# Ledger of designs, part 62: designed miniproteins, single chains

Each design is a single chain, and the fold is of that chain. pLDDT is the mean over its residues in the fold that is shown.

## One batch from the design tools (miniprotein)

Design m2283
Fold by ESMFold2-Fast:
Structure m2283 (fold): chain A 66 residues (1-66)
Amino acid sequence: KKEELERRQKILDEMVKNPELLAQAAPEIGKAVEEARKKGLSEDEIRRLSYEVMEKAIEQKKAEEA
């Protein structure tokens, strides 16, 4: 739905504005992607997991900066 697309756009926007966040999240994204591929998930499902990991990285950074 529209809200999910908007959520993904916000995550991408944060990563574009803060490339260091993407660099810090890269190992966790890699693990999530490998685990998803091992489970035989589709490319769309793998993308969803990648966004989830990126969102967690954004939340963690905001908590550390608070």
Scores: mean pLDDT 75

Design m2284
Fold by ESMFold2-Fast:
Structure m2284 (fold): chain A 68 residues (1-68)
Amino acid sequence: SSAALVEEMRALAAEGGEGVIKAAELMGKAALEKLKADPRATPEQIAEAEKKVKEELEEVRKLVEELR
């Protein structure tokens, strides 16, 4: 469930910068799996969402690296 995902993300974030990156990865994965399970989602929408998730993860990694 989304509640269980939020709790795992919170636990990972408490581990510091690497935990924050892992939490972002879990959020992105959950969003993509939800979209892929939606029968209304097109292949183009899924590809666009995958690109956005990758870009967001790169931003999170850069922020974590710069805050060290």
Scores: mean pLDDT 77

Design m2285
Fold by ESMFold2-Fast:
Structure m2285 (fold): chain A 75 residues (1-75)
Amino acid sequence: ISDEEKELAEKIAREEFEKAGVKVEAIHVVQSGGKINVVVTVPEVTEKARSLVKPLSEKLSEKLGKPAVVILREA
């Protein structure tokens, strides 16, 4: 994964969580095999935060042209 692709993934993920009113502590983008893992750290994993995972994973996969998945982590 390029630095530009990482920055784009972080930007999209941050914007979507912020629009939904979910606080984000950190975002880490790592490639493992052919898949991009977007790890979003939140203060508490709420139902609202969980509801963002699937649509954001789909959006990121479309924007990056690669399989991407959002992983929630609690701080």
Scores: mean pLDDT 82

Design m2286
Fold by ESMFold2-Fast:
Structure m2286 (fold): chain A 65 residues (1-65)
Amino acid sequence: SPKEEEIEKLRKEAQEKYEKLKKEAEEKIKTLSPEEQKKLKEEVIKEFDKIEEELEKKIKEIEEK
């Protein structure tokens, strides 16, 4: 169905954002101090949470249609 296709697209986009953020964080961590690494990890976790929240909201909007 069109709704299932749109939801699949959103999930793929969210997954791509996760992968890019993870790769960027892994690269940055190699050059950072332990204190900066902890801060970066906290920021990345917050970004992951935000990506999941946005995905859930968009899926709900589509399912309500």
Scores: mean pLDDT 82

Design m2287
Fold by ESMFold2-Fast:
Structure m2287 (fold): chain A 65 residues (1-65)
Amino acid sequence: SISPVQLAVGEHELAEARELFRRAGVEEEAQPAIDEARRLLKQGRFHEAGRVLREAARRFGIEDF
C-alpha cells in the first residue's frame, strides 16, 4: 500500500521528470506521459509510473533519466 510519504516522493520525482522534459524542449509532447504517470502514482503504482516516465525519456532522447 502507498503511504502519503511515498506519494510525496512520487510527486517530487514527477516534478523532476517534468523539468527534464522542459529543458529538452519536449514538455508539451511529454504531457500525456506525465498525466499517465500521475494517474498511476495516485493509484499507488510507483513502478509503472516510473516505467512510463523512462519510456517517454527514451522516446525523446533524454539520457539522464
Scores: mean pLDDT 78

Design m2288
Fold by ESMFold2-Fast:
Structure m2288 (fold): chain A 72 residues (1-72)
Amino acid sequence: MEEVIARLRELLRQLGYSDEEIDHLIATSDEAGLRALTRLAEALLANGGVAEEETIRAIYAESGIPTAPARA
């Protein structure tokens, strides 16, 4: 699990998230959520820093995780 968390921190920092934001996401997510977030972060970086909404929804649907917390 530490490896997943370390990887997620690295990816989210590359995407411009702060350590505080990353810690909040980690603290509010279970293991399945952390794995899904890591996959999302990798997809974001592979796509030049932007994930398509359809990709986000597809990953969440496959993982059985509810839709990501909406900004608004």
Scores: mean pLDDT 66

Design m2289
Fold by ESMFold2-Fast:
Order: sequence, then structure tokens, then C-alpha cells
Structure m2289 (fold): chain A 66 residues (1-66)
Amino acid sequence: MVSKQEAVRAIVAAKLAVIGAELDPSTSKEKIEEARELVREAERALEAGDYEKAVELAEEAIRIAN
């Protein structure tokens, strides 16, 4: 079962991945924007108590940001 702490850690990792992508000027702005949107959706899922969805969205944001 996904915990709140696990969801928070996943979102933090996703935010760091987005920052890393932003620091690389060769990274697609479209991919950065998509990853940012996924982070926002993950934060909304966390606020709603859907920790599993929050982790899934955060992991997708990390994938897109790479």
C-alpha cells in the first residue's frame, strides 16, 4: 500500500527531475511543460488522499523530464 510519505518523496523526486531538465538549455520546453503538468496533477492527487495516483503521476513526470 502506498503511504503519504512515499507519495511526498515521489513528488519531490519529480520536482527535482523537472529542475534538472530546466537547467539543460537543450531540453525540449514542451517536455518540461508536460512534466510540470504531471507534477501538478500528482500534488492534486496527494491533496485528495490518492497516494497511489500521486506516485504514478510523479513517476511519469520523471520519465518525461529525462
Scores: mean pLDDT 83

Design m2290
Fold by ESMFold2-Fast:
Structure m2290 (fold): chain A 59 residues (1-59)
Amino acid sequence: LLEEGDRLLARAAVLAYEGRVEEARRLGQKGIELLRQAGASDETIARAEAGFAAALANA
């Protein structure tokens, strides 16, 4: 779950960079949800959310 969440977030960031914003949003949200299910710390989730938001802002 944790590893899969990280993979989805990495893929979402690439999609955001490519301008595929809606696909990036879907994968990013799924990745964050998997991190929550895996018991990731609040700090880890907050950093993942911030990084993903920055990627979307630069798309």
Scores: mean pLDDT 77

Design m2291
Fold by ESMFold2-Fast:
Structure m2291 (fold): chain A 62 residues (1-62)
Amino acid sequence: SAAEAAREALRQAREAGDGGSAAIAAAGLVHSGMPEEEARRLAREAGATDAQFAAALALNRS
């Protein structure tokens, strides 16, 4: 499922310290029903900036 793919992508991004990929993966989790605040926190913990996360959310909403 999309949620499972997003969770795996987030895990890989966290392990690699890739904030950009973490932001995209976390935005995917929001699209799948995760609260935005929780996903933002996860992205931030993986090194994503607030701007990267906002951009990823906007992309997923389109």
Scores: mean pLDDT 81

Design m2292
Fold by ESMFold2-Fast:
Structure m2292 (fold): chain A 73 residues (1-73)
Amino acid sequence: AEEAFQKGREALENGDYEKAIKYFEEAVKLAPDSPLAAEAYRLLGRAYEKMGDTEKALEYYQKAVDVERALAA
């Protein structure tokens, strides 16, 4: 999970949004209900926002909030 997340961040910083999305999706699958998943959903939202997909960006930001709220309870 951590390795996929780190690769996603590197891809995002390099402007490779499609690679970033793939790695963050892998990170979420490996650790779906975790602080790492909340962060990965947040960065998925950012990647989609950078690609101009505002609807998908908002969807992933909402998923990040949902996971964070569940963990805070």
Scores: mean pLDDT 82

Design m2293
Fold by ESMFold2-Fast:
Structure m2293 (fold): chain A 83 residues (1-83)
Amino acid sequence: MDSRLASLATAAAIQVVAYELEGREDLKEAIDAMKKGIEAVNKGDYETAIEYFKKALEIAREKGDVGLAELAETMLKALQDSL
């Protein structure tokens, strides 16, 4: 596992938990997609991770959440650099 990608996945997981604790029901689908993307990264399934982070990014942009969109973009960039 790429150590930089592992560190980013851990940081993303912490941020996703923070979003869940805020009780943002309007972001639930994007949060669920981020969780599945992070799980795929931890399993080494980078193609599946890319699909979920793209979904999370699209939903976050539609909901106007800049922070979650930036998090998804960061994960996508890290995965692209690791492929």
Scores: mean pLDDT 80

Design m2294
Fold by ESMFold2-Fast:
Structure m2294 (fold): chain A 64 residues (1-64)
Amino acid sequence: MLTPEQVARAKDLLLAQGRLEAAAHLVIKFADMGVDVSDVAKRLIEEARKQGREELAEKLAKYA
């Protein structure tokens, strides 16, 4: 299984490419697999809110 650090790196790469939804789905997928993603989810919630993606931020709040 991937480590939290590997998930964080993948998330950063996707965000650098403007792929916020892909980054969110990646985090949710690994949370469902038992990876601790709380810090990564908090970062994505902030980015989702900055972009007006409130539904995505609410979906991620379960994992923060």
Scores: mean pLDDT 78

Design m2295
Fold by ESMFold2-Fast:
Structure m2295 (fold): chain A 58 residues (1-58)
Amino acid sequence: SMKEQAIKRAENAVKAAKALGREDAAKKAEYHLEQAKNSETAEEAEKHMKEAGDAVGG
């Protein structure tokens, strides 16, 4: 589903931040990953996916 795809992309943003040693960016991305998982709609999940990406500089 679109929500599952958004969650996977947010998870990838967290992994990228951790790989780069950007701990603050990783924490922000993790926050948005959890919000994406708890979103009732795909639109909310996609919003949080984008915020996670923005937190890691992409």
Scores: mean pLDDT 82

Design m2296
Fold by ESMFold2-Fast:
Structure m2296 (fold): chain A 64 residues (1-64)
Amino acid sequence: KKEAFRAAAEAVEALAKGDKEKALEALDKLREAGGDPELVDQAKKALEAGDYELASSLAGQAAA
């Protein structure tokens, strides 16, 4: 859980800075750390669509 929250925070920060590559890395790390894989996949799709706000929300939910 602690590592999942850290990875989600890293993803949110990367998304806020517009760093798509770093955000994708952080989302992969979130999945490996025990984040909800369905929500992580949805966050990746939102990121690829350019919806950084939705991607950030989904990353946070995946860590909860």
Scores: mean pLDDT 82

Design m2297
Fold by ESMFold2-Fast:
Structure m2297 (fold): chain A 66 residues (1-66)
Amino acid sequence: APLPSDEEIEATLLIIQGAIAEKNKDYKTAAEYYRQAANLLESVDPETAAILRKKAEELEKKYQES
């Protein structure tokens, strides 16, 4: 199995923090963590980065609706 990059490890920790925030309905904090994870994964895993950005956008709509 390939060794995960530092970016992948950091992104995984950010995703976990985002999931915890989302479970607590802290959608703003969750969106911020998912965006940070997406930025780290952009060059390494662009597909996962795109999914995380979409998730962050959906969460942002929950606290910044209009």
Scores: mean pLDDT 81

Design m2298
Fold by ESMFold2-Fast:
Structure m2298 (fold): chain A 66 residues (1-66)
Amino acid sequence: SLDTVKLAAKHELEELLKEAEKKGLPKEIVDEMLREGYERIDKAKTPEEISEIAKEIEKKVKELLK
């Protein structure tokens, strides 16, 4: 179900940002990205939209950790 996909995406986001924090991403930025990511995932209407949101956030994290 879409709800299951959203829950999985939120869990993946939490793990991604937890690892980013360990690598030096500031807590304020981690908290902002979690809140924004959760809101975007909750508003998504398809699994494809959820996948795109996850990909965009992953790219942003990678850029911030340069």
Scores: mean pLDDT 86

Design m2299
Fold by ESMFold2-Fast:
Structure m2299 (fold): chain A 55 residues (1-55)
Amino acid sequence: SAETEELVRRLGEKMGLPEEEIERLIRELAGSDADTVKKWLIARYGEAAVEALKA
C-alpha cells in the first residue's frame, strides 16, 4: 500500500539504506500494516530502526 511504501522509504532513508534495499523491503513488506512493518524492521535492523522511528 502507499502508506506502507512511504513508511518503509522514510525509515530506510533514516537508516542510511541504499535505494535498492529500500525497494526490496517495500516489495517484501507489501500488504503489511504499519505495526507489522515497524516490528519487522526492528527485528532485522535493531537499534538503527528504533532510532529511525523516533526521528
Scores: mean pLDDT 80

Design m2300
Fold by ESMFold2-Fast:
Structure m2300 (fold): chain A 61 residues (1-61)
Amino acid sequence: MEERAEKLIEEGEKAEKEGKYIEAIRKFNQAYQLYLEMKDIERAKEAFDKALELAKKLLEE
């Protein structure tokens, strides 16, 4: 499960670099859910914050 969450973060970062912000948000949100299932609150918060930051850029701009 942890390896899957790490890959989702990497895929999200790759999508962000490619300008695929919706895909990046989706990947970070999936990682957030996996970290919550693992009770890794710190990493879950980091993934959530990444998704939220991108969502704010899309919705506020």
Scores: mean pLDDT 81

Design m2302
Fold by ESMFold2-Fast:
Structure m2302 (fold): chain A 116 residues (1-116)
Amino acid sequence: MAAEKLLEEVKKGLEELAARHPGITSYAASATVLDGEIVINAGATVSGFDSKEEARAAAQRVADELAGILKKAIESHPEVELLEVRTIVSDVLEREVDGKKVYSATAAATAIVKLK
């Protein structure tokens, strides 16, 4: 199915992204089919930063990369039409590890596509 093929290509893109961005500590992708539309979500958490500003900047870069992964996957599949791509970056989370404050944030991209 088109949704399964898109999700597999997005997952591959996420694995490649995580391999080149050591700050990525978790990532996930999902796809939901709604009456001729597919909603594809890709997300990643960046962690281990010494400041809120560094965590947010890293998450913003990852959000842009996630949007690129979604667009590339969709453009490779002529059976679907891209309707929209959106990105979001979470609030920065503070955690104490071994007496040090470390910061993390989550980046996400969502694509909505129509089956032709």
Scores: mean pLDDT 85

Design m2303
Fold by ESMFold2-Fast:
Structure m2303 (fold): chain A 80 residues (1-80)
Amino acid sequence: SLRETILLARLLAIASEADLALRLLGEEAEEERREIYELIERAKKALKEGKLEEAEKLVEEAEERMDRLAARVEAALAAR
């Protein structure tokens, strides 16, 4: 379905950004990246079970955590 395809694309984008954050911050990003990946795996499970609304909420939670991690990356890079 279109909704499922969009949610999968959003999950892929989140994973890529979290991996980049780990590369830029190292150990400082490890715990937040782990938490983001836990949400990604829960969302994938919900999608596999056809629970689209549950999957969407988990994707939104992962995106909010990724936004906070991105802000930490920007702050760390600015604080030379």
Scores: mean pLDDT 87

Design m2304
Fold by ESMFold2-Fast:
Structure m2304 (fold): chain A 55 residues (1-55)
Amino acid sequence: SMRDEALKEIEKLLLEASRAVRAGDLAAGQRLIDEAVKLMKEHGINQAVLDGTRE
């Protein structure tokens, strides 16, 4: 489904953001988080949904 595809994309963006922050690139990390949040809003995905799939 489109929502499942969005979840995969959000997880990829969050993983890339985590990597950027760990590398000290806070600006890149923030941009990736902003993109993930945008997709979350567009598809009605909240933090609880992400936590449920990652836990």
Scores: mean pLDDT 77

Design m2305
Fold by ESMFold2-Fast:
Structure m2305 (fold): chain A 82 residues (1-82)
Amino acid sequence: SMLEEMEEILERMERIYREIKELVPEGSPVYIEAGVDLGMSQIAVWIVKKNPDLPEEEKERILERLREKLRWLERLLAELKA
């Protein structure tokens, strides 16, 4: 289901965020931006969980945005490790 995929994406984002926190200074722009993106993603998934009757197209838009945010975090982590 889309919700299961959203929750899997969140788990992956949370794991990446924990790694980013080990690589950058607390309060740095990168630290703040990654934290904000994770927080917003958590809120989006929570809204889907609490509103199962949301239009399917809206859920698909949220899922695609989550995939984009995950790709950005994965790229950021790779750049920090290089």
Scores: mean pLDDT 88

Design m2307
Fold by ESMFold2-Fast:
Structure m2307 (fold): chain A 56 residues (1-56)
Amino acid sequence: SRYEENKQRLIEVLEAEPRFKALAVREAELPDSYLELSPEELAERVVEVIKKREEE
């Protein structure tokens, strides 16, 4: 699905540039504790937030 593709792309970006973790957390309005998540876990949480917003 499109969300799966977005998640994979985000993982790639987060692994290449750790700085983007902070941006992703802020954009998705997630707690700062999420900065400690792996790129894979963080990408999953961000995509879930985006999906919820698009549903609304």
Scores: mean pLDDT 77

Design m2308
Fold by ESMFold2-Fast:
Structure m2308 (fold): chain A 70 residues (1-70)
Amino acid sequence: LLEELRALYAELAARYGEATSEEEIEEARREALRRLAELFGLPLPTDEEEAEAVARAIQERLRAALAAAA
């Protein structure tokens, strides 16, 4: 899980680095959220409010994983 998260962040960071427009940055951010949701088995958000809820759930799952790894 942590190794998978690290690899995913590296891949997404590279994509952000290649983005040259605000539209490309926004698409990269949306893709990052979708892929993180899939990694944690969370449903894909259908609107901005759901995206916020999914992002919070991802944060909680990340904290739990880090605590377990410590």
Scores: mean pLDDT 70

Design m2309
Fold by ESMFold2-Fast:
Structure m2309 (fold): chain A 76 residues (1-76)
Amino acid sequence: MTPQEAAQAAVDAAADALRAGHSFYEAERKGIETGRAMGYEVKVLVTEDGDEVHVSVAAKAADGSQGIATKTLPKP
């Protein structure tokens, strides 16, 4: 898998957790755990901006290559 694929999987996992009613902390943890299970170091940030929630993910491989993915969700 590529770092970009790991970042996408992590952002999707975090977004799904938010849609399921989990907290921002729980969503960040699910994203991190998803990326780590794929063999990547992952940072996940969940922020609010007006009527939107933004999820940002950066995934890094051991060789220094990285992938970035973002997703925007409406507030519940």
Scores: mean pLDDT 82

Design m2310
Fold by ESMFold2-Fast:
Structure m2310 (fold): chain A 109 residues (1-109)
Amino acid sequence: MQGVVEKGDTVLVTGADSGAGRTAIRHLLKKNIAKKVVALGRDPEALERLLEEFKDYPNFEGVVADPTDEKALREAAEKYGVKHVLAADPSTIDAVRAAAEKLGLRFAA
C-alpha cells in the first residue's frame, strides 16, 4: 500500500492536547513508526503532561501553537523537518489539511 508513514519520517500531530491526539502519539512512539513525533497543541499544561507521560522517548517533542495558525504550523514543520501531519482534533481538520497541502506535507486525520 502506497502512502504509509515510513520509518524515518517526522510526524506532526495537531490537536495533541486531545484524547485522540494522546492515543495517536502513543501508537507512533510505542510502534517506532516515526523518526520523530512532534506534538502541537494550544494547552501548555496538557502538552507538559504529554511530555511527562512520554519522557522516556528521546524522539518526542512538544510545541504550543494554534493548529489553525499556518505560520506556526510552517515554523514547526521547518524546525523539525516534518513530512507528515496527523490532525487529531476534528474541529481543526479542514484548516490543518489546507495548511498541510500548501506546505507540501502529507496529511492524515
Scores: mean pLDDT 79

Design m2311
Fold by ESMFold2-Fast:
Structure m2311 (fold): chain A 91 residues (1-91)
Amino acid sequence: FTPEEIEAILEEARRVLEESERLLAEGDRTPDVLLRRYRAMVLTRSASHEELVEILAEITETLTPEQRRQFQKEVDAELPLQEAIRRYITR
């Protein structure tokens, strides 16, 4: 990932975080909204590890086994990106 790619991803993640938080405030607690918010929080590093664990547990309880499997694949696919962001901010 280039710095430009990381900045673009972070900007999109911040937008997704704002939108998903607005939807939650309006009462939209669908798994899709919860998952988008969780991923955005992880990428933007806007929540503590403890908060992320609590949110993940809540989301996991609402998911079907198929949705849970898909979510795990998406989380795993984002690990290289999370590491790139970490290295970028700790330069």
Scores: mean pLDDT 76

Design m2312
Fold by ESMFold2-Fast:
Structure m2312 (fold): chain A 63 residues (1-63)
Amino acid sequence: SEAEAKLAEGERLYREGRFEEAREQYEAAIKLDPDYKRAWANLGRVLEEMGELEEAAEAFAKA
């Protein structure tokens, strides 16, 4: 699906240390599928890397 493709691209960007771009791809996946638990979990993880701890906690709660 398009959401799965966005998640995969976000995971690639995350491995490259491109956290802001990874965040954008995870948010795009969630926009396509708001119940996509794996995308919410990955969003939480990248937000932690970016120091956005409160936003990370919210994302993990959706996972």
Scores: mean pLDDT 89

Design m2313
Fold by ESMFold2-Fast:
Structure m2313 (fold): chain A 73 residues (1-73)
Amino acid sequence: DEYTYQGFKAYLAGDYEAAVAHFKKALAADPNNVEAYYYLALALKAQGKYDEAKEYAEKALELDPSLLAAKRL
């Protein structure tokens, strides 16, 4: 969706605050958006917000357990 796309653009530009805001909007539109949870966790980790990043990463893994195998490889 557009919010996930805008989040990716912000993340690649190093604008982690904008990335977090866009990914949160993506999740407000679709609370089962695994990609938005995963990239939100990465953006939060880039900001040094490790505890918050872990919560969103765990939520992504709950929705798609195969992410554990993909992340490992």
Scores: mean pLDDT 79

Design m2314
Fold by ESMFold2-Fast:
Structure m2314 (fold): chain A 101 residues (1-101)
Amino acid sequence: MEEKIEKARKLITQAYSALANGDYEKAIKLAEEAVKLAEEVDPDSPIRAGAYLVLGRAYMKAGKKEEAIKYFEDAIRVAERAGQPELAAQAKRLLEEVKKS
């Protein structure tokens, strides 16, 4: 379990690096792997909220609005259940941003 959380955290970091480099396809693949690993741990795990957030960001940057909305909503739900108000607030701001585009 701890090893899966550590790998998911590394994948989230790598996904953010790919986003910063404009490699949105790579960011999506890395974030999807992070979500898969995070889903294998507790359903309300903080790492799961982070994985959904980065996946939503990757879809948003790739212009995939519907997928971005879905994962930001998933990130909000899990972050609120996991007691991560700052992550929930970040996901809410990004959800509003993607709805405006």
Scores: mean pLDDT 85

Design m2315
Fold by ESMFold2-Fast:
Structure m2315 (fold): chain A 76 residues (1-76)
Amino acid sequence: MKEEVKKLLEKAAEVIEKDPFGRDIALLTLSTLEAVARSRGDEELAEKIQKARDAVVASKTPEEAAKNLRKIAEEL
């Protein structure tokens, strides 16, 4: 699961950079992944995904959001 989530975070960063709606798409994807992680009892992974969502929400530009997601992916 961690490796799959890492790949999905990297893909979300690409979507944010390339798609005008990429930020909204990434936030929906991250919300779904957080719920799945919690349902499986992986609270540490769920907290990391929540941190990724918060970083995207706090970012002022798509570039900043993508950089923050890639940094969190590296920590997985």
Scores: mean pLDDT 80

Design m2316
Fold by ESMFold2-Fast:
Structure m2316 (fold): chain A 63 residues (1-63)
Amino acid sequence: KSEVESAELVLKAAEEAETGSQAASALHEARRLLETTKDPEAIKLAEKAVEIAEEKMREAGIR
């Protein structure tokens, strides 16, 4: 898979997360992508996934 495809899957996982544990999993993968990817489009998607996952974790009361 391309880095962009990986980032799109992580973003989808963050958007579809219904529980704090699902959001935490998506956050972990998004942060991992940000540490390893150099593709600007993949970085944008991973950053959005982090934001969505953090928001969902905050809503679930997970810090």
Scores: mean pLDDT 80

Design m2317
Fold by ESMFold2-Fast:
Order: sequence, then C-alpha cells, then structure tokens
Structure m2317 (fold): chain A 59 residues (1-59)
Amino acid sequence: TLRLPRDTDLEALRAAVEARGGRVLAVAYLPDSILVQVELPDEAAARELAAEFGGEVLE
C-alpha cells in the first residue's frame, strides 16, 4: 500500500503502475493523503512509485 499526497494525479499513477507491470486495486481518500493499494512485481517498484509521487510505502 502507498500513502501519497491528496492531490496525486491518479491517471498518471495508474499509468506508472501499469508501466511497471502492476495494477491499482483500490484508492481511499484521507483528509491529508490518499491510500493506494497496488499490485506490483517487486518491492523496489513500490518504493520507486512512492518516491516519484512524493509519498511512502506502508507495506
């Protein structure tokens, strides 16, 4: 799961996830952030996406 800024472009995020061989499973909106559940081939891809979109990996 990724925690990203509330203003994250979900269209760009989905494209970046798919480019890495993954997919977006769910999105939940919090007051200050969004939680995005993603399926990715490896942990490095999750970490790279979190860095790219200014967030963090929760798992």
Scores: mean pLDDT 78

Design m2318
Fold by ESMFold2-Fast:
Structure m2318 (fold): chain A 58 residues (1-58)
Amino acid sequence: SAVAEAAGISEEEGRRAVESLERLGVSPETLAKAARTAGNGSGAGARAVLHAAGDAEV
């Protein structure tokens, strides 16, 4: 996905992180903001969000 590629992580890992965000009740608007940040050439914020979501897995 664009979010995973821009964040500099594997597409599979990024996809799982996004899925975790959705499971945590994160709205599509929040996911879109993360994707837009990654696509705008920023990896720091997007990577932190994706990593936090992945680490919060059940």
Scores: mean pLDDT 59

Design m2320
Fold by ESMFold2-Fast:
Structure m2320 (fold): chain A 78 residues (1-78)
Amino acid sequence: SVEEELFKTLAEVQEVIEKILKYGSEKEIEEAKKVLQEADEKIEQLRANGASIEELLEVLKETLEKLKEILKKAEEKR
């Protein structure tokens, strides 16, 4: 279900953020902050336009992908 995917995606986002904070440099942390800020702005715009949970989930999935790329870069620099 969309709700199950939403909760799973939120849990994965939280886990990736925690890893970036643990392993990332100041630069990677700042990049992650920017990604999260952009996601927040997109979600706010979608909510203002009456967006569905499915549309919000799409933004969260895109955000998760971007955060995973930042984490990969942080891990590769070790």
Scores: mean pLDDT 85

